# Designed miniproteins, single chains, continued (5): the designs that were tried, part 88

Each design is a single chain, and the fold is of that chain. pLDDT is the mean over its residues in the fold that is shown.

## One batch from the design tools (miniprotein)

Design m19257
Fold by ESMFold2-Fast:
Structure m19257 (fold): chain A 67 residues (1-67)
Amino acid sequence: SKEELEAFIEKLEEKIKKLEEEIKELKEKLKENPEDKELKLEIEFLEGMIALLEGMKAWLEKELEKL
């Protein structure tokens, strides 16, 4: 239903926001240790996760417009 899609989009937005805050904290740690390869990889992984979730959200928003 339209309501279920809207609720799912809202949950994705909340997850994206939490991941963005986590990335912000990790980037502050990276400023203290600029050569930390593991920290750089973790940031890249989380940024990739956000891109996937944003893609899913965009697809769901297009499906919502069809209802």
Scores: mean pLDDT 87

Design m19259
Fold by ESMFold2-Fast:
Structure m19259 (fold): chain A 86 residues (1-86)
Amino acid sequence: MEIGKKPRTAVLEGIRQLVEEGISVEAEVEGDKVTLSVSPLDPSTVRLKRARAEARIMQMPDVVNVTVESDDPELLEKAKRILLSS
């Protein structure tokens, strides 16, 4: 699901909010595009996944095109809401 153009700082804040809301995040980056894959929080992996996502996004341009993906429709809608409000 496409979120659209966001400042890199807003995407990092969105990731912080997703993790606080019990959602794990992984990021795949292609130039100025980032795909955030969200899943139910696993305490054993959430810290590592978040750190990898943040590290990848910090290397991107100041404005990025954001897409969110999930196998869980409820998590997808919650993630979309958080990222649109950040």
Scores: mean pLDDT 82

Design m19260
Fold by ESMFold2-Fast:
Structure m19260 (fold): chain A 73 residues (1-73)
Amino acid sequence: SLAEELVEEVERNREELEAATTDASLSPLLRERARRLLEMLELPREEQLARAEEFLREEPERLRALREERAAA
């Protein structure tokens, strides 16, 4: 499912997201998004999937932007 793919993608990029949470060159909004994505990984699997579905439906551009900025930095 797309939710499972998102969770796996966040897990794969966990170290990059962790770095993003303390990266002063990123906007506060993007740092907060990185923290929220990492918090999702700490949840039970059912809650992770529900959270991922919410991100995919409501915030796909935010996740993409975060990945792009981390890859560029």
Scores: mean pLDDT 74

Design m19261
Fold by ESMFold2-Fast:
Structure m19261 (fold): chain A 66 residues (1-66)
Amino acid sequence: SPEIEAYEERLKKDPEDLEAWVNLALEYAREKRFDEAIEALERALELDPDNERIRTLLDYMKKELS
């Protein structure tokens, strides 16, 4: 996906770009690649551990694997 590649390039330049990690996860989820979406959201939570929105998205993605 061009969008996934764009976010990966953005994250190579700035691995602390929270917005890019979240958007990368949403693009993976759109493609039903929930394992990759979960990994991207876990990295986002490492940057902002108190972010309730990211935690909610992570819970949603984990339910899709069940």
Scores: mean pLDDT 86

Design m19262
Fold by ESMFold2-Fast:
Structure m19262 (fold): chain A 71 residues (1-71)
Amino acid sequence: GSKDPFLAAKKAEKEGNYKEAAEFYEVIAQSAERDGDRELAAQYYRKAANSYIKAGDVEKAEEWLKKAEEL
């Protein structure tokens, strides 16, 4: 079956795997950006950034927040 990155991200968050959750949100954001949906892409880049903050990866969080602001 097809892997649903949104459900995978939610499962990872529920399990405390914030880095994995961030990586799934990143995939969703990149897909939305490719499809031309800048609002949805910005939303998921911010979700990825927040998950990276929870994972302790401040540098990646800053990178994705900047990407969301540029959309």
Scores: mean pLDDT 85

Design m19263
Fold by ESMFold2-Fast:
Structure m19263 (fold): chain A 61 residues (1-61)
Amino acid sequence: MSVEEQIEKMAESLAPLLSEEQIEELVKRAKELYEKGESKEKVLQEFEIAALRAIAEESRR
């Protein structure tokens, strides 16, 4: 599975937890990191951290 495919799959998992706008921003940022030359592992890790942070903020209202 490519980095892009993994990002899209993770984004689908976030649909019940985050707004479409928040998910689009996370996906955009991850794709920008990948285009900039960051490693696959780094891109996926940064996406996961950002997603968890957004979920934590959302859970607090």
Scores: mean pLDDT 79

Design m19264
Fold by ESMFold2-Fast:
Structure m19264 (fold): chain A 59 residues (1-59)
Amino acid sequence: SMMTVEEYIEKTISNPRARRVAKQMLLKELKIDLKTLVSDLSEEQKKKLEALINSLRNL
C-alpha cells in the first residue's frame, strides 16, 4: 500500500526485460505514473496493473 508502482513491478516481476516492458507499457499505453503509490491508483488502474503483471510474471 505504501509501495510505488515501480517498486511493486520490481517485487512481482523478476525478469529485467519483463520489468522494462511493464514500465514502458504503464507509461505509454496505460498512462500510469511509475512513482504513484499503488494505494493511490483507481480501481480501474489497479485492474490494468494486475493484468499487465500477470501477463509478464511467467516470462
Scores: mean pLDDT 81

Design m19265
Fold by ESMFold2-Fast:
Structure m19265 (fold): chain A 62 residues (1-62)
Amino acid sequence: MTPAEKVELALENLEKQLPNLSKETGLIGLERVKQMARELTDEETAERLIRRAEELAKKLEE
């Protein structure tokens, strides 16, 4: 798997688990995914994944 595919898979797996996690654990997981995405060399893919993680974090905070 490429680094980008690993981050995408981590985000998808976290998203599926969010209903079963505490808000705090979910937010920590999303922050880790954003950190991984920031390490990607493909800026477009990094921005897309960071945006998706931010949207999930906002839903958790509602």
Scores: mean pLDDT 81

Design m19266
Fold by ESMFold2-Fast:
Structure m19266 (fold): chain A 68 residues (1-68)
Amino acid sequence: SAAERLRALAAELSKDPRFTVTLLGDDTLVITSSGSVEELIGLALRLIGDYPDLEVSIEGNTITVRPR
């Protein structure tokens, strides 16, 4: 399910100390960085490439990931 995929992704990304990862309910993953916007953009591009079935959006220092 999409919820299982988001939980697996959250666990994977939480291993990277550059990012703070929060799972909101079963359908929204929120990623923030206290570092550079460039690192956040790089992560967003990787997620778009690796998870084409997920909706990835960037607003300021925040990436939001949802099922399509």
Scores: mean pLDDT 80

Design m19267
Fold by ESMFold2-Fast:
Structure m19267 (fold): chain A 90 residues (1-90)
Amino acid sequence: SLKEEAEKLLEKARQALKNGDLDKALDYLSKALDIVDELIKQGKLEEAKKFAKEILELGKEVLRKAETLEQILRAIGLILRAIGILFELE
């Protein structure tokens, strides 16, 4: 269930990026990262690593396309959270 929810949020984030909707992409990535935290709490570490890596890559794409300081800061925050998770999970 959480895996399917994360996959759908990442799919929505990719579509938002294709459409230039950076704020929507950031919202979907933030929600997906919250699901990653839930997966970690449930001991689903392999799934958590996979999604954290995907969030990191999409966050880097948002950062590259960011037009406002707020978008830049939000993207950096997501990237740092994803890196932190990957570091903890090795």
Scores: mean pLDDT 89

Design m19268
Fold by ESMFold2-Fast:
Structure m19268 (fold): chain A 67 residues (1-67)
Amino acid sequence: MKITAKVPKDKWEELKKELEEIGAKEIQRNPHSDEIEVVVPDSSVEKAIEVIKKYGGEVLKIEDIDI
């Protein structure tokens, strides 16, 4: 699954580390916005959403992709 979310800049580095710990791949941040894109295993989607919300983020979309 690919998740696009808006996340506060001050929390980006901490969020990235927790996402990597749950098996996230291809963590990308737009340097000119608060948006991130992250690819996670289907089994980790719920955990990724909770981590994003924990750091004050908002999930914008979730896409089903074969990774």
Scores: mean pLDDT 77

Design m19269
Fold by ESMFold2-Fast:
Structure m19269 (fold): chain A 63 residues (1-63)
Amino acid sequence: DVGALYRAVADYTGKSPEELTIKKGELLLVLEVNDDGYWLVRSLATGKTGRVPKSVLEPAPEG
């Protein structure tokens, strides 16, 4: 869901410069969804963007 907030369910270390390193619990804005199993996201904590596996993301519950 482009424009939706997601949360990291696990730590992930980027394997290339195009991938983002994230920590469990980090909030991420979805910028692009792709059929290859990777999504382009922006970290709300750092403002950095990069690709991460969609398997490490869950929808963030709205309060």
Scores: mean pLDDT 80

Design m19271
Fold by ESMFold2-Fast:
Structure m19271 (fold): chain A 68 residues (1-68)
Amino acid sequence: SVEELKEKQKQQAIEELKFSTDPQVIQQSVNFLKVYGDETTEEELQKLLEELSDPIKKEAIQEVLASL
C-alpha cells in the first residue's frame, strides 16, 4: 500500500541519516522527513540525536525536528 511504502521510505531516510557519509544523501533524507515526518518520526529522531556524535548528522536531525 501507499502507507507501507511511505513508512519504508521514512525508515530508509532515518537509516541514511544514521549511516550515510554522503552530504547529498543526508540532505535528501532531511528534505523527505521534513515533508513526510510525523510524531513517530520526531520521537525516533530525538532518540537518534542522543546516540550520534557526528555534528553534521546532529545538525541534519535538528533541521528535521525544527520543521515538525
Scores: mean pLDDT 83

Design m19272
Fold by ESMFold2-Fast:
Structure m19272 (fold): chain A 59 residues (1-59)
Amino acid sequence: MMEELREEIRKAYEEKDLEGLEELFERAQELNDEGSVLAIAVAKVVIKKELEKEEELKE
């Protein structure tokens, strides 16, 4: 239930898996788990910032 959702969020965050986080975000919303929804939103923002930094330096 919620515990497994938290673990999946952590794995997706560590792997910078935005698609996985999007799927988990939908699940958190269905479960009405405000804490997980917030955690996923924060994780997505952090990952996007890191990926944008790497993308700008990519060339």
Scores: mean pLDDT 75

Design m19273
Fold by ESMFold2-Fast:
Structure m19273 (fold): chain A 77 residues (1-77)
Amino acid sequence: EAALEEARAHLKAAVDAIINGDVDTAIQHLERAREAAKDLPEAVEYLQKAIDALRQGNTKEALENIAKAATVLEQAL
């Protein structure tokens, strides 16, 4: 499942970018993860909430939504 593996890779890269304080890079990876996960509406919703949270400076809410998206992706594999 290449698309779901791609989404998972982008989630990892987004978390790494957040830890390093690179919010712009994190948002770019979350947008790519959202596109890769487009056939899973629940994952898309969590990823959109994570992007919105990062844009508002709410890192905690972003990480919570990334974790929820990751759970949806793992259950689909």
Scores: mean pLDDT 86

Design m19274
Fold by ESMFold2-Fast:
Structure m19274 (fold): chain A 57 residues (1-57)
Amino acid sequence: SEGAELARKAGEAALAGDGEAAREYRDKATSVPPYGLNGAAAGAGMADAAEHGVHIP
């Protein structure tokens, strides 16, 4: 879904060190159904990327 794609982009932006893009994608994800779940997914991806610094294939 669009929300899932935006959540993925938020995680990728966080991994790249682009906090502004990551937050923008997270905020966009929360604007489409299912709103809060997309935001949670984006936040989890961003946190995981920042903590583990792993490559996203």
Scores: mean pLDDT 68

Design m19275
Fold by ESMFold2-Fast:
Structure m19275 (fold): chain A 72 residues (1-72)
Amino acid sequence: TDKAIELVEFGAEAAERLAADYQAKSDALRTEGEKDPENRDELLAQADSYDTKAANYRKAAEHLRQAAEGLR
């Protein structure tokens, strides 16, 4: 078994889980912003920050999966 492929795939799965976690946090803040007009802009700004983190982790996971394919 190629241990390098296994480690890279494990890293991809970890990055995918982090992306999902940040996306869920973003979605929750957007829902709270709809209910709290006084703090909406701040909540949306924080949600945008979490969207960026989620996107970065999704991109990292994609790169790791491409690297694992290249090792086969």
Scores: mean pLDDT 85

Design m19276
Fold by ESMFold2-Fast:
Structure m19276 (fold): chain A 69 residues (1-69)
Amino acid sequence: SMAAALAEAEARGQAHLPVIRATNEAIDILLTEPDRARARARIRAVTRRLGLPPAQQDAVLRAAEETAA
């Protein structure tokens, strides 16, 4: 049904929200923090605070670095 499809889309959206939020914050950090090591440490702190598993923490860092390059 359409309602079931919308519920699944909502659940997938909710699962991706922490990654999207972390990536946006990571991009802002890379644009405002000129010290690369400090920027990476701040990004790691954000991803841990948002409860992302290690694989997603690494994905966020890579995506943010690619976008900010």
Scores: mean pLDDT 78

Design m19277
Fold by ESMFold2-Fast:
Structure m19277 (fold): chain A 71 residues (1-71)
Amino acid sequence: GGAAAGAAARAAAEAVGGEAIASSPLGDTPLAKVRMPDGGVATVAGDGTVIGTTASEELAARAAEGAKAGA
């Protein structure tokens, strides 16, 4: 649901010190888009998967871990 997607996005942003800019439910797996401190953007899923990133792979992986914890 939307609440789970929002929680995942906030947790992902907190994990990297970035900003949650979008969230979307995908069935029971929320998606989160996070702006990284370096200005890059990552899209991560609540199952800990990185969908795409323009930031470093390490930052994207940390955001995905945060999304999984928040979902």
Scores: mean pLDDT 80

Design m19279
Fold by ESMFold2-Fast:
Structure m19279 (fold): chain A 64 residues (1-64)
Amino acid sequence: MSPEEAGLEVFKYAQELSKSVSPEVAREILRAGLATFEEALKTVSPEEALKIALKKMDELLEEA
């Protein structure tokens, strides 16, 4: 998986979450997910960075 493909998957996941939360909450979850993804890409593969980002987004969804 390319970094670009993995980043697109983070965006797609946020779009799915937007069906169950407000647009403001969905934007904050996406922002945190993308920031986590970019940070993780410095140390792990795009596939692992995607998993880490999605986990962070799920944790934030539970808090919302």
Scores: mean pLDDT 82

Design m19280
Fold by ESMFold2-Fast:
Structure m19280 (fold): chain A 61 residues (1-61)
Amino acid sequence: LIEEAEKLITQGKEAAKQGNYDEAIKLYEEARRLYREAGSSDITIETIEISIAVLKTIKKR
């Protein structure tokens, strides 16, 4: 679960780097779900949520 979530984070970073913010947001949301299922720390989940919020803000502009 955590390894899969980390892979999704990496893919999300690549998508964001390419300007594919919609895809990056989707990948981060999936990673957040997997981290929650794995019982990851609140800090890890909050960090992902912040990344999602930033991407959504960029996409709106």
Scores: mean pLDDT 78

Design m19282
Fold by ESMFold2-Fast:
Structure m19282 (fold): chain A 92 residues (1-92)
Amino acid sequence: MDLATAGADEARRRAEDAGLEAEVEVEGNRATITLRGANVSQQMGALGGATGAMLAGAEVEVKVEGDTVTITLTAPSAEILAAGMLEVARGL
């Protein structure tokens, strides 16, 4: 849990540095990343990051509504969950 929380804080910081409003919630082996104010380029970047999270071993669901991107990650371990959240942040 501590590692996943640290990953969530890093992902939030990176999204904020990109000019986005970010909310990251971690519950067990699941994380929900909500990015608000994303332009089309940032939305495509988030989709690229979601692909990186899948390659890291996470199950990924992405929902895009207007300028809001919601990415849900489910992982078998806190390490993979943290890695997945960082891959999403890398796309921004």
Scores: mean pLDDT 80

Design m19283
Fold by ESMFold2-Fast:
Structure m19283 (fold): chain A 56 residues (1-56)
Amino acid sequence: SLLSLEEAIERAREAAEAGDAEAAENYLVQGAVTSGKSELAEKEGRRLIEEGLIPA
């Protein structure tokens, strides 16, 4: 199923907080592809790295 950017970011944060970095990255990629707003998805990914929730 296709996710909106907002839904993808929310699911990515939930996955990262649960310790599933791979799922978090996959949700951000889905959101970027669906919305065409890769900059916003990259910004959220960088935030999760800064918080130590996903690897750099």
Scores: mean pLDDT 80

Design m19284
Fold by ESMFold2-Fast:
Structure m19284 (fold): chain A 70 residues (1-70)
Amino acid sequence: MTVEELVKEGNGRLTYEQFKEALRTYFPGISDETIEALFKHYDKDGDGVLDYEEFKELMELVEELMRSAS
């Protein structure tokens, strides 16, 4: 599934499982440890859900991080 499809399925929000699937699809080399750290950083309310705006900012950050790791 595309990131857009996952966001639409979540009504503009992503659960931790949907978030992991999206990151693994977009960045196949990303570690589970990194995914968990990023989720915790952006899930400020601890409800286990990220808003689409938070997810977009996160994706841009991860793209830059993965470029630095190459």
Scores: mean pLDDT 70

Design m19286
Fold by ESMFold2-Fast:
Structure m19286 (fold): chain A 57 residues (1-57)
Amino acid sequence: SSSKEASLYSAIGVLQSGLTLEPNDYQSYEAMGDLYKKLGDDDKAAEYYEKAKKLRE
């Protein structure tokens, strides 16, 4: 729904702002992956999960 999408984009915006200040926060990248997956953007979800994985390892 449009309301759900608005909430997901709002959360993405907050996390994106946080990541510009703390680019090594792997948990924020995992959260970004979850949000993009909920939006149906599997390609971006996979990209953010991969970034989180690299930072954790």
Scores: mean pLDDT 82

Design m19287
Fold by ESMFold2-Fast:
Structure m19287 (fold): chain A 70 residues (1-70)
Amino acid sequence: KEELQAKIDELRKKYFELSKKYNTLLDEIRAAVAAGDRERVRKLSEEAQNVLDEITKIGIEIKKLQKEIR
């Protein structure tokens, strides 16, 4: 099913993009912690959690679509 494969490929690209964003946010959180910037740590941690939730959702969708392929 070419349509399912195309969707999986698109989701994999988004998964990789979000994973890079998540790692960047973790680096920024570490820098903010070292600087004692509690407000920045809070905002970045919230953003990182949202990105992680998106990654998890996409990972589940990829697995679901993979099961639909022959």
Scores: mean pLDDT 83

Design m19288
Fold by ESMFold2-Fast:
Structure m19288 (fold): chain A 96 residues (1-96)
Amino acid sequence: MSKAEKLAEEIIKKLKEEFPDLEVVDYTIMEHDGKTIITLTFKTKSRSQEEIDKIVEKLKNIAKELAEKYGFEILSFSYTYDANGNLTINIVLKEK
């Protein structure tokens, strides 16, 4: 398993410890122009904006801590929450 795969798996594990009812749909890892892009997708149907904000903030903090552990720098962090209850997180990383 690559460092990026280990990072993605540990982010998911730690997030599910805090939010056990959170359904993980998928994650993908893409490398482009010396950057690593981790995309995480969750089902969050019937969550309030307040709950989405809490999930995103916790995930951002987990991602920052674990990126440092695995020797990555976070270049950008973004998310989209759609009307169908899909929460998609994009983390753009650079290896140190």
Scores: mean pLDDT 82

Design m19289
Fold by ESMFold2-Fast:
Structure m19289 (fold): chain A 72 residues (1-72)
Amino acid sequence: MALDEAIRLAQEGRPPEEIARKLVEYGREKGVADTGEIFAKVVLKKWEEGASREELIATVERARALIDQLAA
């Protein structure tokens, strides 16, 4: 699942652009592309503001919960 990959990338300390891309992909897969794009921007902004990897992981987890809720 694209979002499981996004969480793994965040845990491995991979670039936030890769995490953002996986969030966009997951939103599109679930039919809520706009929500995926919003959270991708949130991840990039948090990273620019010096957010920890733990904060980025928490943001991705929150994105998954909301996308899954909206897609239900």
Scores: mean pLDDT 77

Design m19290
Fold by ESMFold2-Fast:
Structure m19290 (fold): chain A 92 residues (1-92)
Amino acid sequence: SKALVDDLADMLVALAKEGAEVKVEQEGTTLYIEISGLSTLQQVALALRLIGLGLDGLEVEVKIEGDTIFAKVSGLSEEEAEELKERVNAAA
């Protein structure tokens, strides 16, 4: 599942570079991801990708509130979660 971690990290880094505010918090093997500043179309596109990652082996829960997406991602190792958090926060 390192490929799934890398795909998620790349997606979040790309959104941050496009001007979105991306925040990642870690609770053991679970990541809480908050992305704000997205258009409605970007929100739908991101939500569909996150759901796709769930179908591809990650446990993903997505909530949309206004211009903000909240995602809960589980099924990672603690080390994979830490790597993703550090990569995304370094890009923001």
Scores: mean pLDDT 79

Design m19292
Fold by ESMFold2-Fast:
Structure m19292 (fold): chain A 62 residues (1-62)
Amino acid sequence: GPEEQKLLEEIRERAKGLAEAKGKALGAESLEFEEVDETTLVARLTVGDETITLTFPLPLPE
C-alpha cells in the first residue's frame, strides 16, 4: 500500500546513501543493489578483489 511504498522509498534512499559513503571510504570500484525479497535489500561493493555485502532489513508491517 502507499505506506509500504513510502517506507521502502525512505529505506532505499538511506541504504543507498550509507552504501555510497562506505564505498567511497573503502575505495570501491562498483556498487550494486540487489532485492533479495520484499523485506531485504542487499548492497554489494567491489573493493579490489573483494566483495563486501551490506544487508538492510526492512521493517515488518504492523
Scores: mean pLDDT 71

Design m19293
Fold by ESMFold2-Fast:
Structure m19293 (fold): chain A 69 residues (1-69)
Amino acid sequence: MEEEREVVRLIAAAEILAAAASLVDPEAAERARELVREAEKALEEGNLEEAKRLAEEAIRLAQAAIDAA
């Protein structure tokens, strides 16, 4: 339950950051959203470790785009 909640929070953070990134780098935002979709699939399958990694990668990609703007 706790790990699942952590993953859900990371996915939510990735979605917010991808939305912000779309204002400065639409291409990076699209790639981040693809990672979010993969994280959601992993979460649905119960693969919390993969879902967490994908969500963290989406966050990193979106943050890098915002920082470069």
Scores: mean pLDDT 84

Design m19294
Fold by ESMFold2-Fast:
Structure m19294 (fold): chain A 55 residues (1-55)
Amino acid sequence: LKVTIAGKTYELKPGESKQLTKYDKLVLNEDGKVYVVNTETGVKIEVPESFIEEI
């Protein structure tokens, strides 16, 4: 799965996480949804489908 955020493309597999910023991780959950998790506050925000590009 490819996700484009702020002009940068990230490739994720189910259950995988990638460091997005110093404080945020990009996670592909087992339900197929992508989340940004703030590692400082624990806040989890769903990434809208409009940000998910396969090409």
Scores: mean pLDDT 73

